# Designed miniproteins, single chains: the designs that were tried, part 3

Each design is a single chain, and the fold is of that chain. pLDDT is the mean over its residues in the fold that is shown.

## One batch from the design tools (miniprotein)

Design m71
Fold by ESMFold2-Fast:
Structure m71 (fold): chain A 83 residues (1-83)
Amino acid sequence: SEEEKRREILEKSRELFIETMAEIYRKKVEEYGSEEALLKKEEEEAREAAKKLGLSEKQIETMVQVAREILELYRDFAREAEA
């Protein structure tokens, strides 16, 4: 049925998405030398972007936290692809 075809496409798309995001994350980790170095760089860039926007210290910390959470999602995709 059309519903079955949609489910198969979504499942394959999910797998391809996870594999693609995992590959991007691994490539960035290799480029920066470690997961810790990548995280530090992304936190620094988020903090600088927030400062340029004139955000408060609390808002800067929120933006840095969001950047950290986004990286954790990419890392989880990389771990899922290896499992």
Scores: mean pLDDT 83

Design m72
Fold by ESMFold2-Fast:
Formats: C-alpha cells, structure tokens, sequence
Structure m72 (fold): chain A 81 residues (1-81)
C-alpha cells in the first residue's frame, strides 16, 4: 500500500469519527480522534500530516469555530512535544 493510500485510509476512518463526534457535540471524542489522526499521519509523513491537519481545522472552523480553536491548541501541543 502506498503512503498516499495509507494516509487516505486513516483520514477516511478517523475523519468520519471526528465528524460523528462533531455532530454529537462530543468535543472530547473529537479531540481524541484528531490527536490520533495527526499522530498516525505524522508517522507516515510529518509535512503532509501538518497540511492535512490545517485543512481539517479550516473545514471544522466553518462548522464549529469553538471546536476548531480547541483542535488548533491541541495541534500546537502535539507539535511542541
């Protein structure tokens, strides 16, 4: 499986869980799935993981800006670690 195929599969699986948590207004679950997605994508390609995370933050920000702000803070913590 190519790196692109692996990343697409992760985005599909964990992205759907993030969206389900967002619809349920379960911010804790959404943040946990976002952290898992970023960590697993970073193991494959750190630069692509960052770009995908930023794209997701933009999309989620249009739907729920409060959740997007929480996810951005989490992303900064994960990148600093």
Amino acid sequence: MSKEEQMEKLLRELGSKILAALRAKDYDAALAHFAELYRRLSEIDEEAARKIAEALLTLIGDIDPELAARMRALLEELEAA
Scores: mean pLDDT 83

Design m73
Fold by ESMFold2-Fast:
Structure m73 (fold): chain A 107 residues (1-107)
Amino acid sequence: MERALELLDKAIKEAAELEKFLKSDPRVPPELVETAGEMRRTIERLREAARRGDLARARELSTKLVGLVIRGIGVMIESDLPEEVKEKINKKIVNVLKLVQKALDEL
């Protein structure tokens, strides 16, 4: 349990850094910024479900997070952002997902 919460805290921090990075570049579509914020809030809810031992809710929120990631990647692919910026965003998203997956494995 403690290890899962620690990994989710790291995921929340990484998601917040992603949101900050997206807000710092005026070329980033507003929908991508909104999706990143929703990802962070979903991970915060997942952490609370995990803390309460609500494994069913944690799994539901993990599924919602995957849907948000798919949406975010879609917006990014259709955007006119430089390839190097898209690669940085993708790397940050993948890191967040890996932390959440590791946390779920510890539940």
Scores: mean pLDDT 87

Design m74
Fold by ESMFold2-Fast:
Structure m74 (fold): chain A 64 residues (1-64)
Amino acid sequence: VSQEELDAAVAELIAATLISIKKQNPNLKLTEEDKRLIERAEQLAKGNPRVQALVDEAKKLLEK
């Protein structure tokens, strides 16, 4: 397994977890910690378009 694949897997986990939390708590406001996690996930997802799309979805959802 390449480092790029491992990074993408971590980014996917971060994005999926944040999406799940927001869906369970629609009125939950974005925290600075959540924003930093999304920024980290964006860096880790750079080489994987599928995971980048998932991270973008998490960002869009958390902006609400």
Scores: mean pLDDT 77

Design m75
Fold by ESMFold2-Fast:
Structure m75 (fold): chain A 70 residues (1-70)
Amino acid sequence: SAATEEFIAKLDELVAELSRVLSPAQVAVIREMHAQIKAILREDPNNVAAMAAVQRAAGERLAALLAAEA
């Protein structure tokens, strides 16, 4: 839908901004999460459970990177 593509465009802007301030390792995790979420949104924008699972896995990977950098 047009609303889904508009939301995806806003997510693309957010990821671009985050990529300017995060480490390369953190950017790689966020870009992978972003690609997976966009794919889910285009197939079924109401599949909140699938998006939550992707976010949880990415969050665990980011937490491990932050712990290693401390």
Scores: mean pLDDT 82

Design m76
Fold by ESMFold2-Fast:
Structure m76 (fold): chain A 66 residues (1-66)
Amino acid sequence: SDKEVIQRAVEEVLARIAEGRHDVEYYKKYLLSLLPSHMTLEVNKALKDVRSLEELRERLEEIKKK
């Protein structure tokens, strides 16, 4: 299901954030690259105001919680 696809993508991105190797824009692009095209616009809109890794982590945890 779409929810399972989002949850898996979010878990992958959170794991990559924990590695501490890249910036917030890298992880946003990486997340979008893991999603089918019909989901990318909605998710991109949900993240457009996110400016820091801390904000990104919080938003991704919210998405993961359903």
Scores: mean pLDDT 82

Design m77
Fold by ESMFold2-Fast:
Structure m77 (fold): chain A 91 residues (1-91)
Amino acid sequence: MAVEYIEKARELAREAGDVLAEQAFARALELLAEGATPLNVSRALTALDLGARYGNEEAAEYARKAKRILEEEYRPLLEELEKKAKEENAK
């Protein structure tokens, strides 16, 4: 479901010529295709935020829907990643 919204956002960005938004949405799809690991999901959420920022309003709306789904579905994994990142940054 989230993937379908990201694909729609990418298509809209491509049609509008928003190269940065299209690349950001493509990266989010690539990361999720590799596997829904905490790191990949976190990076995909960042890519969706960038795509929404650079894309048109319609593409941004689809990106926001996808982001919300991913945040709700993978919340425990994202919290785990934040804890690990805090430990690594202490070095």
Scores: mean pLDDT 79

Design m78
Fold by ESMFold2-Fast:
Structure m78 (fold): chain A 68 residues (1-68)
Amino acid sequence: SREELAEQVAKRTGVSKEAALLALDAVERYGEKAISTEMAKEIAEKTGVSVLQAMLALHEAYKLLKKK
């Protein structure tokens, strides 16, 4: 489920579950193009994580969604 994927992203990157959910949502909507400084900044502003942490969450979300 989306909830379980968010927990995996949060566990692997150290971000909050809220930041992980936003990263998953962005990757589901935009694919690899979601992995951008602009998206990371938006997630950071909404959740209080750093831009670097948000970027790591976007990369991890993409990896998890791309796995067969």
Scores: mean pLDDT 84

Design m79
Fold by ESMFold2-Fast:
Structure m79 (fold): chain A 98 residues (1-98)
Amino acid sequence: NLDELRENFNNLLRELASSGKEVTFKAVGENVNKEITTSDPIEIAEFLTLSAIELSSEKVKKGKLIVKSSHPKAKPLAETFVKIAKLTHNVELSVELS
């Protein structure tokens, strides 16, 4: 359910942040092309949330979330967020590793 997905997202975000390792997220849609490289959990959460909102405003509510990180929790974080974005914003995201 959504509450369990949010709890899992927060737990993964905490683990990623505790490592101090930078992660790169790139959001790509029809009119969206932006990226961030950061180790800050607030910046990660804001980037992902704002990307979902922007993509939800497009005619085609589909996009890619491209993740580059050496941390094993970065992909699970992105995959969990994709499920949250579908439920909250009705946007379809695919996760790709770079």
Scores: mean pLDDT 88

Design m80
Fold by ESMFold2-Fast:
Structure m80 (fold): chain A 88 residues (1-88)
Amino acid sequence: MERPEDSIDYDILLEEAIKKAMEKLGLKEPPPEGTLVAVEPGIASLVTSGNRLLKKGADPEKVFEELVEQVAEMIAKAYENKAEVPTF
């Protein structure tokens, strides 16, 4: 099992990315849940790539900051394109 310090915490990454996406979009509230669900596959791919970089000895803080930026851009783009997945 990988050590916690060698992997990205998905929940923390998503929380920080949502905050940054809200700033980019000028939103006072989080994007709709359907928009967040629509970007989950992309976030999973980015987390996988980040974990590979951490295993190669990359700086955890820098990797995390870069992932937050990329996920925030992904959320913002999905919101602008009204990409939503039904949550029922």
Scores: mean pLDDT 75

Design m81
Fold by ESMFold2-Fast:
Structure m81 (fold): chain A 81 residues (1-81)
Amino acid sequence: MSELNTLKAKLSSHPDAERVKTYSKTLGLDELGELAALLYLHELKGQITNENELVVFLGIVKSSVNKDPQKIQQILLDYLK
């Protein structure tokens, strides 16, 4: 959606954006999961530096998106307000 594309553009400058994109592709996260992970990393800046911890975190994000994708999408859209 256009709003999610705007959020993606804003979060693409995050230092971890390339790592999140790479692991999201490997772990099978969709764009919604990738954006949710980037937003959480933005809020937790400097706290997830270990690769194994990042993979575990992305697994949790994937599970959350799969459980309730509409709720996660709403959280991302609310961040833009």
Scores: mean pLDDT 73

Design m82
Fold by ESMFold2-Fast:
Structure m82 (fold): chain A 93 residues (1-93)
Amino acid sequence: TIKELLEELLKKAKELYDAAQDSEDEEVRKLALEAAKAAEEAVKNVDDKEKTKEYLQKVLEKARKIYELSKDEKVKELAKETIELARKALELL
């Protein structure tokens, strides 16, 4: 379901946030926090299709920036997985 996919996205965004704390600069850590917060808002607003789309677009934008800026392979992999889950969620809406 869309709700299950959003909960998977939130879990992945939180893993991305945790990984970024150990190996990244302040800009990437801030982007990871913003992605996690946007994913949390998407879960919270799952019954509001327009708000969920808006928050998913924010997750996608933040995760793409992390993928581009990060030099850490684990952070890049988690950002890529976050991007894939956000895209998949958007396709179901």
Scores: mean pLDDT 87

Design m83
Fold by ESMFold2-Fast:
Structure m83 (fold): chain A 99 residues (1-99)
Amino acid sequence: SELEKEYLEAVNEFIKATEGLDAEELAELAELIEKKARELGDEEIAEAARELREAARTGDPLAIALAMRRLMEAILFSPDKEKTIAILKEAIEYLESLR
């Protein structure tokens, strides 16, 4: 239950922290998530993050929304919660540095 609590807190904090990001900030966030996910061996999150980075570079709001949805699905359906928490914590730390 402690792992589940930490997981839910990290997911919720990540969702809140991504609100109001511009396309450039989203692209930088996506690159960070991609690198960390590959380091930890989560290829699904890494690929979803790469798609978000590409969408953010286009500036197309629909492409960004679809890629963000794909990234959230990859995060929520990832089987290793400890790896997901590690990825999200690094992403949140980056997002806090923008404020």
Scores: mean pLDDT 86

Design m84
Fold by ESMFold2-Fast:
Structure m84 (fold): chain A 63 residues (1-63)
Amino acid sequence: AERLGKLIQEIREAKAQHPEKAEELSELIDRVEALLELAPKLTDEELQAVVDYFEKRFKEIMA
């Protein structure tokens, strides 16, 4: 949950700095926010794998 919150903030900051990527970043934010609602039902291992996946996606968008 804590890492997802940090990721959302990083994506929001990137969206402000890179308006040309705003649409893709907004879609990513929506997906991460949906996972925040599910986070209390996930194991730490499951949550870690999902966060790593979204961090990778974020890096790909920013490339």
Scores: mean pLDDT 78

Design m85
Fold by ESMFold2-Fast:
Structure m85 (fold): chain A 76 residues (1-76)
Amino acid sequence: SVAEVERARRTLETSTSPEDRTKGVKDLGEAADRASRADIPAILGELDRVLASPRVDETTKVAVASIRTVLKRKLG
């Protein structure tokens, strides 16, 4: 759900723990995989917020960008 993506985004923005960041990326990927077409635009917005955040590391951003690419492909 969008709420699950929002929670994962907050974890990525607020945690300094490598374990929390790994979990956040996994949770984003799983939520994106389960997304209905109707939820995709809102989820893409949350992923864009992660990519724009100065508090998120570059390695995490690369993983999120990959999730974003797959999710955009689902829209056709």
Scores: mean pLDDT 81

Design m86
Fold by ESMFold2-Fast:
Structure m86 (fold): chain A 111 residues (1-111)
Amino acid sequence: SKLREELRKLLEKYSKDPEKLLAKIEEVAEKFEKGELTVEDLAELAKLVKEAGIPLSEVFDLVLKYVGEKYLEFMDKIEPLIEQAQKEYGLPRVDLYTAAYLIALAYESRK
């Protein structure tokens, strides 16, 4: 998958352990696909995103390129979890949105 290759390249650019981060993103995307995604899953991924310093802008560029307008339907489903993670864990919205967009990219790559 070209999208999966682009996602791997992005993670290799920023993460010290890109394969571990990719595996976690894919795990969380599978949970989203099954309707099993929890606030704790999103919060854990957002912490890893923050530690790696992955920029929201580069992730969002990939979302627009590979997911397109369908990302809005994805965001309608995940926005309540973003709000809950911010309230319960005090995580920055930028990291939560970056994590959400990484989940969207991984989910799209599984179709």
Scores: mean pLDDT 88

Design m87
Fold by ESMFold2-Fast:
Structure m87 (fold): chain A 72 residues (1-72)
Amino acid sequence: MSLKEKIENFAKPYLEEIKKEMSEEDYRWFEEQVKQAIDLLVKNGFSEEEAIEAVKNLIEQMKKRLEEKRKA
């Protein structure tokens, strides 16, 4: 299994959770952003741990923005 596949598999359950709180259009855009971020992190020589942390932070930032939208 490649490093990219390991990071994508780690992100999958978090992406499934966030998908429930987004429109299909917004989720498609965000999923693409996450995939691009993983590809760039791997290509730039980030470790598995560093890449996982970066992807987790990206997902957490999106969750916070969605919660703020829900309270408005």
Scores: mean pLDDT 80

Design m88
Fold by ESMFold2-Fast:
Structure m88 (fold): chain A 62 residues (1-62)
Amino acid sequence: SRAELREAVRRATAGKLTKEIDFAAIGRELGVSASTVRRVYLEDEVEEGVELLVEGVKKVTA
């Protein structure tokens, strides 16, 4: 489920800087694509109140 994936990504990235996160390795461990892991991670960061809109780190114009 989405909630389980989100929690797994959160655990895998807890206490790490973004540059230290290997999204491909996490995706391999969880059986999902690296882009899915990245998306879940960024959505969780935004929901936590981190203001990332100005930077456009997530490609909104897709």
Scores: mean pLDDT 66

Design m89
Fold by ESMFold2-Fast:
Structure m89 (fold): chain A 108 residues (1-108)
Amino acid sequence: MWGATVSARSEDGKLVLTVTVVGGPEYSEEEVREALRRILEGLERLGAEAEFVERLMRTADGGWVGLAEAYAEASKRLDDVRHVEAETPEEMVEAALRAAEEIIEEAR
């Protein structure tokens, strides 16, 4: 199972987005890294400046977790957290980017 958490926080006139991607023990580090890269590319297409924050970490159950951070312009203060689960990495990436897009639009 694939999971993502999209966290949003307003800071000094900017929206700070943190996207956490989790792949279960059946998935490789490379698969989780690729999903994270697709999220970074999608965030950049939404007009956010996106960075890979840290190396992938191993979870206690044998899966992997990765982190991305993005910055978008905001005229409105927002604090939001959205959780996404999917069976495929493609569905998870699409749902995570949809959540990020909605949050960015709300903050404009």
Scores: mean pLDDT 79

Design m90
Fold by ESMFold2-Fast:
Parts: structure tokens; sequence; C-alpha cells
Structure m90 (fold): chain A 69 residues (1-69)
């Protein structure tokens, strides 16, 4: 299931956010790259895209908290 796989990747990114953010120039760059990847996916369905946008919002909130710590 594509939606399940994509959600698992976002959850993995949240768990590994600490590892990704030190390498990115900024939290915004890391998030922008993730959004571009989601938007550019050739087989993205409207339903999956909606779910991914919700997950990205949670990822952004978690990433902002991590960056502030």
Amino acid sequence: MEAQREEALIQAALAGGQTFFPEAKSVEEAIAGMREWVAAAPNMTPELRKKMEEMVKEFVAAAEKLAAA
C-alpha cells in the first residue's frame, strides 16, 4: 500500500530528524526537499498527497521543536 509506505517514511524521518537536520543548511531546506519529493512523485494519488501533507505538517512541528532545543 503506497499510503502506508509513505507514512512510514515520514514517521522514520521524524524519528531520524536529528540526524537529517544537522546536515541540512536549515530546517526549512530539509522540509522543502521533502515536499518537493512528495510533489514530484509520478504515482502520487490525490488521497495519498493529502495524507502526506498532514504528515509533513507534523514533521515540521517536530522539526521546529528539535531545532529550538
Scores: mean pLDDT 58

Design m91
Fold by ESMFold2-Fast:
Structure m91 (fold): chain A 110 residues (1-110)
Amino acid sequence: MSPEQQQQIQDLQNALQTIIDKVRELVAQGIPVTADRLAAIIGEALKTISDPKVKLYLTFLGAIGVDLLREGFSPEEVLARLQRLTDYIIEKIKNNEEVTPQELEEFAYG
């Protein structure tokens, strides 16, 4: 892998971990994890990312996570699916392959 690919993977993993931690903080406090709250958490994570490809992937993950919450998936199920999608994106980055929103959506709803 190139240094750029390694940095992209690290940035994506760090952003996802921040999202997971914030969602779990809300659950621990008994605060409902709404689509609007998840969107806000993702928006804050996006502000920490400079790489446009990582921003694009995090935006896709965010849209999917918000849609899953709106469809009635639990916060923990949403986090589990976002982790699986992130692992899939990382594998694509390692192989120098592009990931489409359609591909991620199909994988998320499996």
Scores: mean pLDDT 86

Design m92
Fold by ESMFold2-Fast:
Structure m92 (fold): chain A 86 residues (1-86)
Amino acid sequence: MSVEEVIRRAEELIEEGKELYKKGEEEKDAKLFEEAAKKFEEAARLYELVVRVLPESELRREAEKKAEEARKKAEEAKKKAKELES
């Protein structure tokens, strides 16, 4: 898979995570937030792979930023899931 294909896949996972997060908020369902977190974690992993294969570049810097953003979204989703399970 090309770097562009990996990035598109990661973007798709972010959108899936956002949809699940939105449903979790609407339904107040901890499992939906857990699934959202998994999608964001997988997206972060793919951006991290992009960072590992690219030389120092704008694309690498954007991938690093996107990986960090995805990790933060995953932690937010996990926090929401735990709040509902408590």
Scores: mean pLDDT 86

Design m93
Fold by ESMFold2-Fast:
Structure m93 (fold): chain A 124 residues (1-124)
Amino acid sequence: VEDEFNAGLKAEVAVAREVLAELPASASDRERVEAIVDRMRELGIGGPIPDPELTKEEIEILRKLLPKEVVETIERIGRELGASPEEIMLALRLALVYIQVTGRVPDEETLRWLVERAMEEGKR
């Protein structure tokens, strides 16, 4: 799981890096997140895992890799919005991709949009 997770993360980071290179320097964090999510959707990557045990394992990996404040913020917002564990996992994964590509921690407003986008991606 961890090796497959790392391979998938590298692919997502590569896609995010390419998308961000196409955006203007004036792009907001929200615009960057939306562009990354849209490209991942087009490519069919970064979608929810239909396996509760794998979702739990990936959340534990993400909690180790992400700053504590980011994890706590996403989990709190996910609880407020009624996000599923799969949707919370997607939000955590998108936050990790964004941090790895930009070197910046998104603000709470951007993390909220990220949770909302993960919830939309969780719909069929």
Scores: mean pLDDT 75

Design m94
Fold by ESMFold2-Fast:
Structure m94 (fold): chain A 98 residues (1-98)
Amino acid sequence: GKPKLEISPKKIEIKEGESVEIEVKVSGEGEYLVRVLVFDKESGELIASSKPKKVKGGESVKFELPLSKKGKYLAIAKAYDYLSGKLLAESEGEIEVY
């Protein structure tokens, strides 16, 4: 079946100059490549992206990303099948830098 992703917590708040840590929980059976993309909510611009990490279903993975500017951001986690590269699941979270 299709894996499920969860960004936890769904809303992350950090101070300007801090790195954001995004935890992605992965449910399912098998092995996945997981990455995170971060978009500015106002402009829709891609601000940061992670390198993909290999994750086994039932585990979580953490990503640390630089966000240097105050604002509101949309985090999108994506899971791909490890062997085929097919996109299988997505999840959203919010980041606020103040």
Scores: mean pLDDT 86

Design m95
Fold by ESMFold2-Fast:
Structure m95 (fold): chain A 55 residues (1-55)
Amino acid sequence: MSFDELLELGKKQSKDPSLVGYDPATNRAAIAEGDVDPSDFYSDAAYTTPLKIVP
């Protein structure tokens, strides 16, 4: 899986409306610009547990 695909999976996993800073338009821009590290989507090194996205 490529870096960009991993970011998209993180975004899909973070559909919870309670997530801080979750805004589809802003998150899309942050992902496209590379401002959000894929590690920020997951709380562990295995990237299995979704994390809050804060662009």
Scores: mean pLDDT 48

Design m96
Fold by ESMFold2-Fast:
Structure m96 (fold): chain A 72 residues (1-72)
Amino acid sequence: TKSLLLRAAELLEREPDDEVAQAMALMSAAVAARYSERPELARETLDRVAERLNAGDVEGAIATLREGAEAL
């Protein structure tokens, strides 16, 4: 769970302008939300990441993924 969110953040850091990388990061966050020991917190992280990416704020999405990983 934590490792999935961290890997998603690392993927976005390497490929910030790649739509496929952004989709893969969202999928990783969604999987973390489904299989997390704290599903509500993981879902909030997913929702915030989706909002940031939809707004074009990749840096904010990365920060949100890292914060979620630290909290989980």
Scores: mean pLDDT 77

Design m97
Fold by ESMFold2-Fast:
Structure m97 (fold): chain A 86 residues (1-86)
Amino acid sequence: GLSEAERAELREGAAAVVDLIERSGSTSVLDPLPPFVREGIFRGAAAGGAAGRAAAPDSPAAEAEGAREGGVRGATEAAAAKLEAA
């Protein structure tokens, strides 16, 4: 899993992005962000969720990392659906 230092960096990055999202009211703020920041947010969500490590591309967290069209919202709903199906 993520080490404590990596989690701390992801939390700081996530907090900054959450602040931007709250101020704009939209996840479109992620569009101009560097890939490493966007990836950190998606990885943070994956590590905290039931998906854990996304070893397979069919995981919603893995799709969120690579595709804006998959969206953070879409990934969250897909994860909830998988929990109900399990």
Scores: mean pLDDT 54

Design m98
Fold by ESMFold2-Fast:
Structure m98 (fold): chain A 63 residues (1-63)
Amino acid sequence: SEAEEAIKRAEEAAREAREAGNLGAYATGQMGVIEAKEALKEGDEKAAAEAARNGADGARRLM
């Protein structure tokens, strides 16, 4: 799904941030993943995709 693809991108951004030692970017990406997975548990695919995209974009902005 679009949400699952967005979560993978957020997880990738968080991983890259962690490898670079950017803890702020890592935390931002991880928060997006956590919020997205919680939204998916409630069946909210749109909220999940949005949370994941915000996490990925936020992490990239801090890198």
Scores: mean pLDDT 86

Design m99
Fold by ESMFold2-Fast:
Structure m99 (fold): chain A 58 residues (1-58)
Amino acid sequence: MLSELAKLLGMSKKELRRWLEHWEFPKTRENLEKLIEILRNTPKEEQGRAIYEYIKSL
């Protein structure tokens, strides 16, 4: 899951982990799977906004 999310965002797993910790994102399997689903279904130009809105909705 984390490797797939990092690949979709074009960053390393270490960078992604630090980014998620900065936002205090709950790293549950469900939240990570939902974030991956959002990214796969969102155009690249809107992915940043989609991630931000999801994190803020938690």
Scores: mean pLDDT 70

Design m100
Fold by ESMFold2-Fast:
Structure m100 (fold): chain A 85 residues (1-85)
Amino acid sequence: KEYEELLREMLESVEEAMEASKDPSRENAQRYTAASIRVIGNLIDLELLAKQGVVDPADVEKLAKLAGAVDWEGLKKFAEELLKR
């Protein structure tokens, strides 16, 4: 449940970042920044779960690489795939 919950929270944050990036405004810049910070926090928690053997470290590494590349579409797609497993 913690793993699935973190993935859902990360997906919500990725979707918020994607929506906030569509229209330039100070409010949307703040939303984008807050969403990006939440994604980083969720990735740190997922790395801890991988260390505990709860999740595949390779999957978390791929999520981290996609986030580091600011590939929000790829991150969303892969997180959705993980939730289906």
Scores: mean pLDDT 83

Design m101
Fold by ESMFold2-Fast:
Structure m101 (fold): chain A 92 residues (1-92)
Amino acid sequence: SLVEKNKEVYEKAKELLEKGKQAIDNADTDPERALEEVKKILEEMRKLAKEYGKSGQTAAKMTAYSLAHYARQKGHTEIAELAEKTAKELES
C-alpha cells in the first residue's frame, strides 16, 4: 500500500539523516573526509527519490534541507551549500 511504502521511505530517510549528521559532526576534525561522506549520503538520497517516486522525493528533499541547516549552524558552509543544491534538484 502507499502508506506502507511511505513508512519505509521515512525510515530510510531517517537513517540517512542520522548518518549525515554524524558525518557533519566529524567535519570539525576532518572536513575533507566529512565532505566525501556527505556526498555519498546525498547520492543515496537521490536514489531514494528515484526508487519511491513522490514520497521518496519529498522525504529525500526534506532530509537534504535538514542536513544543510545542520551544517550551516555548525559553520560548514561547503557541506551546507552541497546539501542545499541537492535539495533544490529534488524539487519537482
Scores: mean pLDDT 86

Design m102
Fold by ESMFold2-Fast:
Structure m102 (fold): chain A 81 residues (1-81)
Amino acid sequence: SRKVQELRRRAIEVGADGAMTAMYHMSLAIEYEGLARKKKDDPELQAKLLAEAAAHREQAGAVMRQTNREVERLLREAAEL
């Protein structure tokens, strides 16, 4: 069925886009953590950098949860056809 193939393609595209967005947030978190390690002489700036890293890690998790739900929805719809 063409509709089943279209739903599967959309699931792959949504999954790839979500994974890329989550990877971007994870990369930023790692970079902020690296910068924080270099700021041993500035505890206030170090705390701010670690807070930014934590926020990006949380955003990466949220993006992946939303992406996984949408992919599962599309694949379930394809399986029911």
Scores: mean pLDDT 91

Design m103
Fold by ESMFold2-Fast:
Structure m103 (fold): chain A 79 residues (1-79)
Amino acid sequence: HMLEEVKKKIEENSQKLIEKGKEAYDRYEKDPQAFEEEIARLDETPEGAQKAFELRTAYNAGKAQRDYEKSKLEKKLKE
């Protein structure tokens, strides 16, 4: 019963997480030092540690999507 509700919520949240991930990774590409410093500052407190983990998770999702798009663009530029 609960698993079916969780699956529906995951499907809806996945699309929103992809958008947040792209934004997080774009910030990393523009200024990696500032992004890492933001994560480090969040990780300084117990309550911030969860936010740091969520931000890193978004970044990893965005990185995977960006790496895919970047590889596709590189191939197109060589054509």
Scores: mean pLDDT 72

Design m104
Fold by ESMFold2-Fast:
Structure m104 (fold): chain A 97 residues (1-97)
Amino acid sequence: MAEKAAEEVAEALLEKLPALKKLVEISKQKLGLAEKDPSLKEPSAEELAADKAKLDALNAELEAVLTPKAPALEELAKTDPEAAQLEAAQAILEILK
């Protein structure tokens, strides 16, 4: 469950960041983890700058939401680390929606 939730967070984040999504796909192709797509080009500096600004905004929003939840998540992690990871992932997914 927790591993799947982490994958959903990563996928949702990449959907919000198209230039970084292209970089991930190019990296997977270079590592032999995905089929080569010759039409897939590295994102421009402008596209990367736009994604960085968006990522900075998302990080600020995530910090604002997760910081007040941190004590409860830490307590949950002591007894059920999988449940704590799932709850954190769900909060992140809510923001990325």
Scores: mean pLDDT 74

